# Designs tried in a protein design run: designed miniproteins, single chains. Part 103

Each design is a single chain, and the fold is of that chain. pLDDT is the mean over its residues in the fold that is shown.

## One batch from the design tools (miniprotein)

Design m3593
Fold by ESMFold2-Fast:
Structure m3593 (fold): chain A 111 residues (1-111)
Amino acid sequence: AAEREEMERGARAVLEQLRILLKMVKEGVALTKEQKEKLKEMKEEIEKALKMDDEELKEVLGIPDEEALEIARRTLREALPIVEEIIELQEKKDYEDPVEVIRKRYEELLK
């Protein structure tokens, strides 16, 4: 009982943090380059995990039983679309600042 409740709480916390991040991004918060790279890595790892069979996923995540496996798979399925939406919204905002374009042009002249 206790182990399942801890896993359910952990899963809920991760999903809640992702939903908060999505809300902040929708409200106009720009993520750093490092944060964007980390989210892309997270997406790749989630996609990879969802392609694993039950034995491989248990081994990789250190999952003790079938109930924990179901919680993990459900959490991954719910997390993926949230991460994808955050990435998509950030890519739309990753327009190169016109000031940054001018800066790069001047740096080429200062060689």
Scores: mean pLDDT 76

Design m3594
Fold by ESMFold2-Fast:
Structure m3594 (fold): chain A 82 residues (1-82)
Amino acid sequence: SALEQAQREAEALVAEIEARLGRARAHVALGRAQAEAARRHPEAETDEDALAIMPEVLRLAREEAARAAADPAAADAEAAAM
């Protein structure tokens, strides 16, 4: 199904980000992406809503991973506060 495919793509991206940044920085980047997605889509409550916003969530995850890589000290500080 489309949902299962999206889940596999999300799992692959999480593994890729963890491999590049390490677990703590990846956790910060993914947390930032999830918070931003929730801010943009506060009404998303169903699996259909989750599927519809998935491309944006994956894009936000990649963008936040790039920011964490560019400023690892800030990512490390945020990880310590989590």
Scores: mean pLDDT 81

Design m3595
Fold by ESMFold2-Fast:
Structure m3595 (fold): chain A 90 residues (1-90)
Amino acid sequence: EVEKLVEEIAELILKLAEAMLAGKVDEAQRHRREIFEKIMELSKKNKKVADIMGKGLADAVTMVYFGESLEEIRKKIEEYKKKALEELKK
């Protein structure tokens, strides 16, 4: 279940970045709420993994504001997802 939460959060962060880049304010707001809810759930199960995903969210949003491409943002999200899944193996 924790691995599933990590996967779902990573997908939602990418959808948030896509919505932000497309100027879809309502869609971006909805994805942001879903991400915060899932990170809160993840934090109750594994705080370190939740902290990694929270940093991934922050970096992805920062990359959107600085005009990075969707492909660069996707790569960054995958890096944080990999770190989170590696933390789970400890």
Scores: mean pLDDT 87

Design m3596
Fold by ESMFold2-Fast:
Structure m3596 (fold): chain A 72 residues (1-72)
Amino acid sequence: SLQSQYDALLTQLAERLGVPKSTVEAAFRSIDPGKLSAKMLEIAIDIPDGAAARQANLDLLEAEIRRAIAAM
């Protein structure tokens, strides 16, 4: 489900950034919801050739979260 993907994504980003999961969640609330939703949809979609697109979207999302954390 999207909710399970969201929780897994928060955990993955927290580990990648070396910050608490709560910090990542706070950062999510600081970014553009429309842009976030589009990236999460791409990550959640299970398609045969989706792996590269998911990785690119994850990298972009990580950069946005990192920027949001720096702005907090």
Scores: mean pLDDT 67

Design m3597
Fold by ESMFold2-Fast:
Structure m3597 (fold): chain A 68 residues (1-68)
Amino acid sequence: DLTPEQIRALVDEATRDASPESQELIRRYWDAVLAGDAERFQEVKEQIERDPEALRVDQEVLRRMLEA
């Protein structure tokens, strides 16, 4: 199972070349996941689903987590 530090490292790697807006959105998503904040998670997830770059980058984070 991945530690919070490992998750943050994967997010940093996957978002490295993304826009600042997508980086902030993906960061907020994973911060909500790590905090167990279901309401914040749902809000940010909906914002990611409306942003094609953020959605693509978040899918890359999830892919890397599944491979770890």
Scores: mean pLDDT 80

Design m3598
Fold by ESMFold2-Fast:
Structure m3598 (fold): chain A 108 residues (1-108)
Amino acid sequence: MMEEEKEKIIKALEEQGKIAIENASKTSEENAEKIKKAIEEALKVIRGEIKPESERVKEMLIQAAAKAKVEKTLKELLKTILGIDEEKAEELVEAAKNGEGVDLSFFE
């Protein structure tokens, strides 16, 4: 994965996270704090510091990569970080490109 592609995902994650935190903080400080922690974990995952441990973090990374429109990074993320095969990675990339919700129930 190229550094330029990582930066695009980081920017998408930060932009989406800011909006989500602002919206959550209007109704629940607890939810805002949970979203903030998930974003911090996702940023560490994209930097190669940790592996994703929660479905929320995996979903956030997939959505950020899709928003950044970086198909190579999305496939690399799904195969190398999430541990899924080529066929499943391609299926999720197509779903993300079509604006469909990503079902992460198969990631353990």
Scores: mean pLDDT 66

Design m3599
Fold by ESMFold2-Fast:
Structure m3599 (fold): chain A 59 residues (1-59)
Amino acid sequence: LTAEQLRAAIRALSEEAERDLSPEEVARRVAERLGASQAAVRKLLEELGWADRPIRVFP
């Protein structure tokens, strides 16, 4: 799992999201999208300082 893959997955998720996503939901959905464990995604998010970043959708 790379930071580049994580950024791409988060970008795609923000484009597909129909509602605001909590940081927990972001980690779960990114893990599902990348076929990685949620623990691995969460660890990388923490290393990048992104563990607490939600995705917000503006109407």
Scores: mean pLDDT 76

Design m3600
Fold by ESMFold2-Fast:
Structure m3600 (fold): chain A 97 residues (1-97)
Amino acid sequence: DDAQKQKLLDEADNIIKAAEAVLEEARRLREQAPPSLHPLLDRAIELAEEGIRYAEQGKELAKKGDLDGARKLVIQAGSYVALAAMGVSSVRIAIRS
């Protein structure tokens, strides 16, 4: 039980770290990108911030012993951050073309 809880907390922390990296890159790219690409970066920022919120909620459920609820939120958080990272990558490629 404690081992499963710790794994969920570690997974959530890794997702938060990944989301923070996406946010930093998205904000940096927004300074370089033409205005036509700003909506894609703004959407990536929204998705990464939502991913952080789901990951933090997952950590709170894990701390309360709701491991099934925590797992669902951590999976959702990971999905949001993955979508955000894809958006940022698309803009990075477009700028360098």
Scores: mean pLDDT 90

Design m3601
Fold by ESMFold2-Fast:
Structure m3601 (fold): chain A 88 residues (1-88)
Amino acid sequence: AAEERRFRREQLAKEIYDNVLRDKKDELDSLVEKLVTEKGLPEREARFYARLKLMLEEANKRLQETSDPEERALLEEVIADIKEQLKK
C-alpha cells in the first residue's frame, strides 16, 4: 500500500515533468536563461529551480481540473514536496 502510493506519486511527478518538457520547453529555457543572466546562478541550479517552478504551476492547474480524489491527494503531496524543495 505505502510502496504503491509512493510509486503513484513518483509517476505523477514524472508525468508532470514530462508534460512541462513537452508543452512548456520555451518557458523553461527562458526562465533558465533569466536566472543565469540576471541572478548569476549556475545553469544546473537555475534549471533545477525553473523545473520545480513550472512543475508547481502544472500541478496546481491539474489539481483545479481533476475530479479524482486519489489524483487530488497525490497532486497535493507533489505540490507540498515541490514547495519544500523551493524553500531550500
Scores: mean pLDDT 80

Design m3602
Fold by ESMFold2-Fast:
Structure m3602 (fold): chain A 66 residues (1-66)
Amino acid sequence: DIRALVRAILYRDPRATRAEIAAALVALGYDPAAVSRALDELAREYGGDLSRLLLTDIKLPAQFRE
């Protein structure tokens, strides 16, 4: 599952760019077109921010406490 691998990559490197994630998945044997499509779907789901896959448990922003 490409989504689970994207999350695993971001867990190891939270600053990984979309291009770096795509390159890693292609290196694992995934089709580049399928990788691009999956990353587009994830980017749309999370408003363009794939790092939100790691922030699902945060109810209050660490920067802001009210």
Scores: mean pLDDT 66

Design m3603
Fold by ESMFold2-Fast:
Structure m3603 (fold): chain A 86 residues (1-86)
Amino acid sequence: SAAEAELEAFREAHRAAVAVTLAGGSNEEAVQTMVDVLRARGDHAGAARIEELYRLDQAGDPRAFELNAELQARLEAVLAKHATRP
């Protein structure tokens, strides 16, 4: 149930960020929306990771690549756990 709650929070946050982008919002607004949704769902650790990734990317810090890879791997692991076969 904890992994399901994390997946639901991330999906909601990602959908909200995509909606901002489709409405003509900036990348900064999309990232802030994702952070706000994660915090509202109680995923403060996930929100902090997204903020840190954006901060490092804006600074041109190569650690942004490593953090992004970690976040992608974590998302893929959660999605794989909930994958259903036809």
Scores: mean pLDDT 72

Design m3604
Fold by ESMFold2-Fast:
Structure m3604 (fold): chain A 85 residues (1-85)
Amino acid sequence: MKEELLKRIEEEAKRVLELAKKYLTPEEQKEVESIVDKILKNLKEELENTDDEKEMELLADIALGLLRMIEGIIKIIARNREKKK
């Protein structure tokens, strides 16, 4: 379970980082990478400290939600930049 949850979240993180590479400046990409790394590190640490499946699912859902928010923000930035061109 822990490994499957981590894999799912890591796949979402890769998707967020690919969007950052397409639409953001190198400086902004570093900021996104830093935030994503912190989310993944905290998730891994918390998952190692619990064996409750409900707590693991909640941790994964929170991490996924945060990654989806970052994705949404990148898409808004991309859309705003397209409107100015």
Scores: mean pLDDT 81

Design m3605
Fold by ESMFold2-Fast:
Structure m3605 (fold): chain A 81 residues (1-81)
Amino acid sequence: GEAVAREIEELLARGKELEAAGDYAGAAALYEEAIALLEAHREELIALLVSEGLSEEEAEAAVDQLLAQLQALRDRALAKA
């Protein structure tokens, strides 16, 4: 739910900061942790977004979009590490 969403957001923010500092290996590790949390709590995150007014289809698309973004960020960081 809300706690997991906040933790993913914090990991994403910290990953971007490490990447900006040139710590690509550290950034990749944080993005991988965010991906693992998203995958482990996918149904809970979908339920949270539905409770906030999205349809189930919109919520699923939003979670899948975030997963794709995190994967792209991880792959980018790994390529520079």
Scores: mean pLDDT 87

Design m3606
Fold by ESMFold2-Fast:
Structure m3606 (fold): chain A 86 residues (1-86)
Amino acid sequence: MAVELGLDRKTGFVTGQLTAEDGRVYDIFGVVTKETATETVASVVLLDELGNVVATGTIRVGADGTGTLTLTSEEGTRTLPVVVRE
């Protein structure tokens, strides 16, 4: 399952949501840190329903809007497929 993210190219803001296997919903917020003709890189945080930062991450997407989200938390590092919509 790919994580779907919204990217506002005018502001550089990244938004989205992740639903965990236990049904908990986490908000994804971030900003673009690098943009080239072939790749967009963004730094993100994952927030729980109380607004606590539970993970930090990096998004790397190609010109086609597909890529990866790497999340780092106390439990370790996870890599998830991502699709960015603008």
Scores: mean pLDDT 79

Design m3607
Fold by ESMFold2-Fast:
Structure m3607 (fold): chain A 108 residues (1-108)
Amino acid sequence: MKARLTLTIEIEAESYEALKNAIEKAQPLFVRLARALLDAGATRISGSAEIDEEKAKMTITLTFEFESKEQAERGLQAARELVPELIEALKSTPGVKKVSASLRLEDV
């Protein structure tokens, strides 16, 4: 059975510049996450971002597709190890107020 792993990250900052600085700081960790999920067997990775500049909020959605649930469960395990480092990098950026993340595993 094919499976999909979705990572949603929500960031709230005091300014749009603080949001940009947070993403730049976290970029190497996003690359590391993508590589770990490809190593787990992800066949497709897609990403989107929604930005509210007036509220200084950003929602990042990363979707990883797997040919099997077993591969997706390995991907989820890798994500659970790396996502805390990603959240810490985002939260440690000056001007960042809140960071939340959620992981969802679905059969497709």
Scores: mean pLDDT 86

Design m3608
Fold by ESMFold2-Fast:
Structure m3608 (fold): chain A 65 residues (1-65)
Amino acid sequence: SALEEYGRKLRPVPSPLTVEELEEAIALAEEALRRDPTNPLAIGLLSEARRVKEKKLAGEDERLP
């Protein structure tokens, strides 16, 4: 599933996901939570994608080009 795919791509450091892809992951997780607010994959993805996005914007996701 897309939730699992985004979760997998968040595991490497630095994550290969762009800020735009992280925003897509956040939107997907929020949509999943609108349908099922107890979905643990969506809760986990939302938390992790927000964390990684903040690090990328702050230049803290270890390697910026």
Scores: mean pLDDT 73

Design m3609
Fold by ESMFold2-Fast:
Structure m3609 (fold): chain A 72 residues (1-72)
Amino acid sequence: MNNEEVVELLRKAIEYIKNKDYEGAIALLEKARELSKSEVVRTLLEQAIKYIKEKDLEKAIAVLEAAIHLLE
């Protein structure tokens, strides 16, 4: 099942964070969460969204990179 689509959304979300498009990043992560069947990955995505909202961008990116590694 489409781990590749979830990984692509997470990579785009990281780029959106770097470009300061936080609303766009959150929208991509919400889509990735709906597509993901892994409870661990969904929890990491919820945590990343929380960090973006709190402006803890370095932690948000770190959590997203961890989720990508779990899916690869």
Scores: mean pLDDT 84

Design m3610
Fold by ESMFold2-Fast:
Structure m3610 (fold): chain A 79 residues (1-79)
Amino acid sequence: EIEALIKEVEEAAKEAREAAEKGDEERLQKSIERLREYTYRLFLALPGVSEEQARAAAEWAEREMREEGEKIMKELKEK
């Protein structure tokens, strides 16, 4: 169900941001892993999307969230 996968992606992204804001590196890593998995499954469920494209989307989401999380944690330590 696409709607359920969208909800999982949104929840994982929210948990990742909250973990970064609290400086919880372990929770951030687990949330990023969950975001990657559900992003892959979501894109694979979309019509016309290949496994290669779904994997690329998942890798992009993982990278973006990791970079954002690291930025949040760095700013928290500097303030």
Scores: mean pLDDT 83

Design m3611
Fold by ESMFold2-Fast:
Structure m3611 (fold): chain A 117 residues (1-117)
Amino acid sequence: SIKLTESGGGTFKEGDSVTLTGKISGDVGLIMSVSWWAQRPGEAPRLLAEITIGGLVSYAPEVEGRATISYDREKKTLYLNLSDLKKEDTAVYFVQVVTLSLPPSVAWGEGVQLTVV
């Protein structure tokens, strides 16, 4: 019932900045949290940045100071701005949405590739 569409990926150079965009559509209900995750080749997915219900924001240590997460409630759009791109930022980036239901419903996007050269 929830559709997640990520965009803004592609091939970038070290030191560039990028804005990744995740559009949330469909029957969403009440959102408990929205987050950006990254999966490098051969690794498990890792949480990079999250906004929870009530407005708490958190960042993983590897992107702290380089990343900004923001959510536009009217547009139902989640953004991740990454500055000072590094080769290790090469990964598939995807949105997770957790809805306030019993049990909580979790939706994952299909992801967008970011390649840093």
Scores: mean pLDDT 86

Design m3612
Fold by ESMFold2-Fast:
Structure m3612 (fold): chain A 59 residues (1-59)
Amino acid sequence: PVFQTKTVVITLESEEDKKEWVEALVKASDDIENAPPEQLPEVIEENEKKLEELKKKLE
C-alpha cells in the first residue's frame, strides 16, 4: 500500500513498566481517535511527549 504503518515494539523487563507503556499507547490512540480536528495537533503533541518521557525512563 501507499501508506505503511510503523509500530514501535519495546520489550520491557518488568510487568509494571509494560503496563504503563501499554496504557499510554491505548490512551494516545483513544485520544487521537476521539479528538476534534481542531484539538488533534495538541492531543498528538501531548501524547508524544508522554511516550518520549516513558522511553527515556526505560533507558
Scores: mean pLDDT 67

Design m3613
Fold by ESMFold2-Fast:
Structure m3613 (fold): chain A 73 residues (1-73)
Amino acid sequence: SRLAAEAARAVAEAATDPEVQRLARELADLAERGASEDELLPVNQRLVDALGKAPDEERRRVLEALAALGRRL
């Protein structure tokens, strides 16, 4: 849950698309509260869908942020 919250926070901070930022923040808040996988799944699916509709540059920013987080862990 801590790692999931940190990953979602990193996505929210890197994203420039308002919908991606909103969904990533919602996912981070749920993960920080210890929400179940069943509660996280629908928000995560919406985030994936929003990223799929976003420009390639948005996906690149998110990927770079997650890679940077992975290097620190």
Scores: mean pLDDT 82

Design m3614
Fold by ESMFold2-Fast:
Structure m3614 (fold): chain A 105 residues (1-105)
Amino acid sequence: SMEELQEQIASLERALAKLEEARRRIENATTKEEILEILEELQAFLEEVLTDETLRQEFLDRLNATIEAIRNSTDFELAKETALRLIDSLIFLLKALIEELRRNL
């Protein structure tokens, strides 16, 4: 229904806003621990707001893999770059999906 589609778009827009906030926070992070905290908060938020099972699983799997990679890294700059690259990829995917859904309204 149109109402269900609007609710899906709203959920994706909430996820997008949180990803954009996380990106700004990671850009300003000075420790690996700060980056991990931001990504873990993002993971919890996305688990709650994403209603599409396939999209949720994809995002959570990618976040978990990145969190583990950063946790095992001793290079702060590489950890930060890895986190930002992931966030940018997720933002790109969400923007594309929101645009597609809006075209079908």
Scores: mean pLDDT 90

Design m3615
Fold by ESMFold2-Fast:
Structure m3615 (fold): chain A 102 residues (1-102)
Amino acid sequence: SAAEQAIKQLELAKEHIEEAIEAAEKGDVLGLIGHALAAMGHLIDAERLLEKVEDEEVKKQLQEAIEYLKKALKAAVKGDIKEAKEYLEKAEEYIKKAKELL
């Protein structure tokens, strides 16, 4: 189903966010950015798969995850690695919420 495919994309996004957080802890800014961009791609794929799902709450949680991931990327580009990590952790929380609704 589209929901099962969306869950798989959310799981892949979560794995990349975990790798981005690990890169942040190692001071690897390029690794953080690379994994955060990969996570963004998977979240966009999940959003497309869920376009026909009549659940505004799952879409809202997914949009919050995307927004926090954008904030993490902006912080990382500015060299604010601590702030980037905090935004990545919030993005992961919203991914978990979206998965619980599917």
Scores: mean pLDDT 88

Design m3616
Fold by ESMFold2-Fast:
Structure m3616 (fold): chain A 94 residues (1-94)
Amino acid sequence: AAPEVLELEEEAEVDGERLRIRVRITRHPDGRVEIRVEVYRDGELVAELELVVGPNGAVSATVRIAPGVPEERARGIIRAAGRLVAERLAELRA
């Protein structure tokens, strides 16, 4: 079977700023899930998250935050992205 790909975009407000979140979820036939998240502010990439969930549920995560983004905002961005991913993965399983 071919990998299943789900792409979505949503707007989120974090620390008073409007962000655009793009998510790409790739579900592989072996049960591996790859998730890419890109977060944009005014068209500029401010955060990128890569998650790989292995068939046994092992998680590997890489987070890249643009220089100059305050730590509290970075935490807010990560929380918003994580929530969106969790909600969409739950829908994909239903």
Scores: mean pLDDT 77

Design m3617
Fold by ESMFold2-Fast:
Structure m3617 (fold): chain A 69 residues (1-69)
Amino acid sequence: MVPKEAVERFTREDLLALFPELAAQLDAAGLDGRKVMTLTPEELARRLPGVDVARAREILEAIAAHLKA
């Protein structure tokens, strides 16, 4: 489980620093770090063109690991 305080401090800029290749897709989908963390891998894959469920799961796991540090 990711601490709520860490999720609340996870900005769009922090998200882009971790995944700069997703900048255009995240902007088009209206997603910031907090909103991304509320999604399932399937929901994230649906909102991000070119991202499949496996990649979406990797993204969410990487964010969770970063926020736990």
Scores: mean pLDDT 74

Design m3618
Fold by ESMFold2-Fast:
Structure m3618 (fold): chain A 91 residues (1-91)
Amino acid sequence: SLSPEQLEQLGQLQSFYDKHKDELLGPDPSSTLTFTDYFAYEAAQILGIKVPNPFNPLDEEHYNLFLKDVKLPPVPVDMDLVKKLVNEYVS
């Protein structure tokens, strides 16, 4: 089972994903990285699952965008969706 802290972090990430899914770009616009890849990578980090880092998610622009949305109330996490996206990402 997830800790309350992990669930809070995933809920904030879910809120960010829902708000910005059409706008979420990596700092390299020539990258093939999708918002789904970014979400899957970040969710894997929260879950403690080791995955390849496709991109530095801590670039200043995306980190600032994430921090703005972290102040939104967390939404319920679709754990089945999260697990599917993480598994597809590592495949």
Scores: mean pLDDT 66

Design m3619
Fold by ESMFold2-Fast:
Structure m3619 (fold): chain A 75 residues (1-75)
Amino acid sequence: MVPEEEVERLAEELIEASRAALGASAEPSERVRELAREYARLWLEAVLNNDYSKTPELRELGLELAKALLEEAAA
C-alpha cells in the first residue's frame, strides 16, 4: 500500500514545481490537486512495487495533469 503522506508530499511537489514554471499566482483547483494525487499514487505504486506495467496509464494521467495546469494558468 502506498503511504498517504508520500502521495501528498509528491503531489505538492509536482504542483509547486509546475506553478513556479508557469508563474501561476492562484491556488491550484481541486481538479489539479486530485490529478496530482492520482499521478503521485500511481508513480509511487510503480516504484515501490518495481512494477512499471502501468507506464502508459501514468503517461496519460501526466498529460491530463499538464493540460489542467495549463488551462488554469491561462484562466
Scores: mean pLDDT 76

Design m3620
Fold by ESMFold2-Fast:
Structure m3620 (fold): chain A 96 residues (1-96)
Amino acid sequence: SSREEAFIRRLARRVAARLQRVPREVAVEILMRNTPLSREEAEALVEAIRASDVETAAALLLEALRSKLPEEEIAPTLVRIDTDLGVEELRRVVLS
């Protein structure tokens, strides 16, 4: 549905912006944990995301996920990545 497409785009933008803010290795680990991306693919995606504005970064993230996952898994995968990023951000504040 058009609502699902809009939701996926907003969530991808949020996730991409968060991936830009965490340390590179943390972003790579979270992507590998939640997606079928290899380490090399996750590292390349993280570098591309960091070199891009948030809109381009969101598009790159969606393209990478859609290359590996069926459409039905895109939104659940983005939710898992967003959740792990939130946990990692909280962990860093608490352990500082």
Scores: mean pLDDT 87

Design m3621
Fold by ESMFold2-Fast:
Structure m3621 (fold): chain A 85 residues (1-85)
Amino acid sequence: MEEEIERALQRLADRVAEASKGTPEEAAYQTAQANRDAFEEIARAAKKYLGEEVAEEMQKLRDEYTRLYNAAKARYERVKKQREA
């Protein structure tokens, strides 16, 4: 469990660091995607080691981060189109 969570958090940190090199809109979109993916991995680890009740709470957090990702993606696409025009 600890190793799986540590690996997910390390990937999240690496992805956020790469995202910070882009525009603010690109950084927000990439960070939201990285957070969603990290929580999905953590939820899988929680189910395996801590049981289904904890996994269910982590699943609710995954759904919230997915909502934030979709909002960030929509904003990024809109700003990108305005810059290309």
Scores: mean pLDDT 71

Design m3622
Fold by ESMFold2-Fast:
Structure m3622 (fold): chain A 85 residues (1-85)
Amino acid sequence: DKAELRALADRLGDAELRDLLLGFDPSADSHPVPAHLAEPLDRLGALAVVEERHDVLGLAAFLLGNLFRQQGRLDRAALLFELAR
């Protein structure tokens, strides 16, 4: 639910993270993630665990995995994509 996703993003106070999450299109050819969003995405993942939101945890792991793939950290990216399943 995008309304619930918006509420979780708003609780983190990061407008760029909020826009990234709300603009996420799973059918897009690429999902570029700015390097400075790594820490906000980790915080989102931690919040998703506490709130028992597996859908949000999966999205955070997927986006962070794309960031590590962009950086050539393929082993870390693979682990995060496995977590996102």
Scores: mean pLDDT 75

Design m3623
Fold by ESMFold2-Fast:
Structure m3623 (fold): chain A 84 residues (1-84)
Amino acid sequence: MMPEVSVEGVLREERVELGPDLYYERVSIPAYHRRPDGSTLRVEGGERLRLGDWVLEWGFRVTHTEPDGRRTELVQPPTWVRRL
């Protein structure tokens, strides 16, 4: 059984060129995912710095709400990710 997924809002990316292979990006992704157990996961945007083939991401905020209403918030620390 596939989980129910809803995405609200429009992906918005603001990109600023800082150098030949250096870009700053701000990402807005108000996404909402409801799980079969009634819990929900909300993702709010973050920031990204692109350095050639390397990407540094931070500040993506994830809020997990349990069926009983308890909230857990996780903010992404600065994380190097591989560019595909």
Scores: mean pLDDT 68

Design m3624
Fold by ESMFold2-Fast:
Structure m3624 (fold): chain A 83 residues (1-83)
Amino acid sequence: KLEKRIELIEKDLPNLSPEAQKKVREYIEKARKSKDKETQEKYLDEAFDILVDEGVRVLKEAVDYVFSLTPEERIKRYEEYLK
């Protein structure tokens, strides 16, 4: 069902960059406006691919950020987390 696929994609939208969110929303709109099921599925697959690629990027950036911190800075952030 088209709406169920869109709902699953929209659930993860807040975790994406603003540019990626815009592109995903554009593909969702194209899917909604498409007359045939094959074209709808194609646009939703494009939206999902953007979501996956952005998720991988966000994970890499988070890992790089943590490793950019000094051991002292990492300890300080961990202590704040425990409060």
Scores: mean pLDDT 71

Design m3625
Fold by ESMFold2-Fast:
Structure m3625 (fold): chain A 76 residues (1-76)
Amino acid sequence: GEQVVSSAEVEVTAREPLSEEEREQVERVAKEAAERAIGAPADRLPELVREATERIREVVGDKLDEVTMRVTLEDA
């Protein structure tokens, strides 16, 4: 059967120190991206990571190093 995302967490690493405001914005965007991933088909994970990365880059620009999405999958 197809697998779906049952839980998700987005982790962001920065090349440079973020301001407190940038950290709060990144945390909000990461939480929204994780919530959006829940219930999605597992085959959409690469696209969801790309979309999350783009949104976070809009907040911190060149300070962004990496975005990682950790998920639990279950059978649909």
Scores: mean pLDDT 84

Design m3626
Fold by ESMFold2-Fast:
Structure m3626 (fold): chain A 65 residues (1-65)
Amino acid sequence: SLEELREKARELFRKIREHLENKDVEATQQLVAELDALLRSHLTPEQRRDFVREIEAELEKEEAA
């Protein structure tokens, strides 16, 4: 379902952000590949771009709060 996809994507984005902050390039690349594979299996290329922007905006809003 889209709700499960959103939740899994949020978890992956959060992990990617944490590893980026720690400058762990290898872990970041692996997590990005997992996220890309997850999104590609459920969404079209256009839907993926909009979805990624929405998740990134939600996570940025959480950090600002």
Scores: mean pLDDT 77

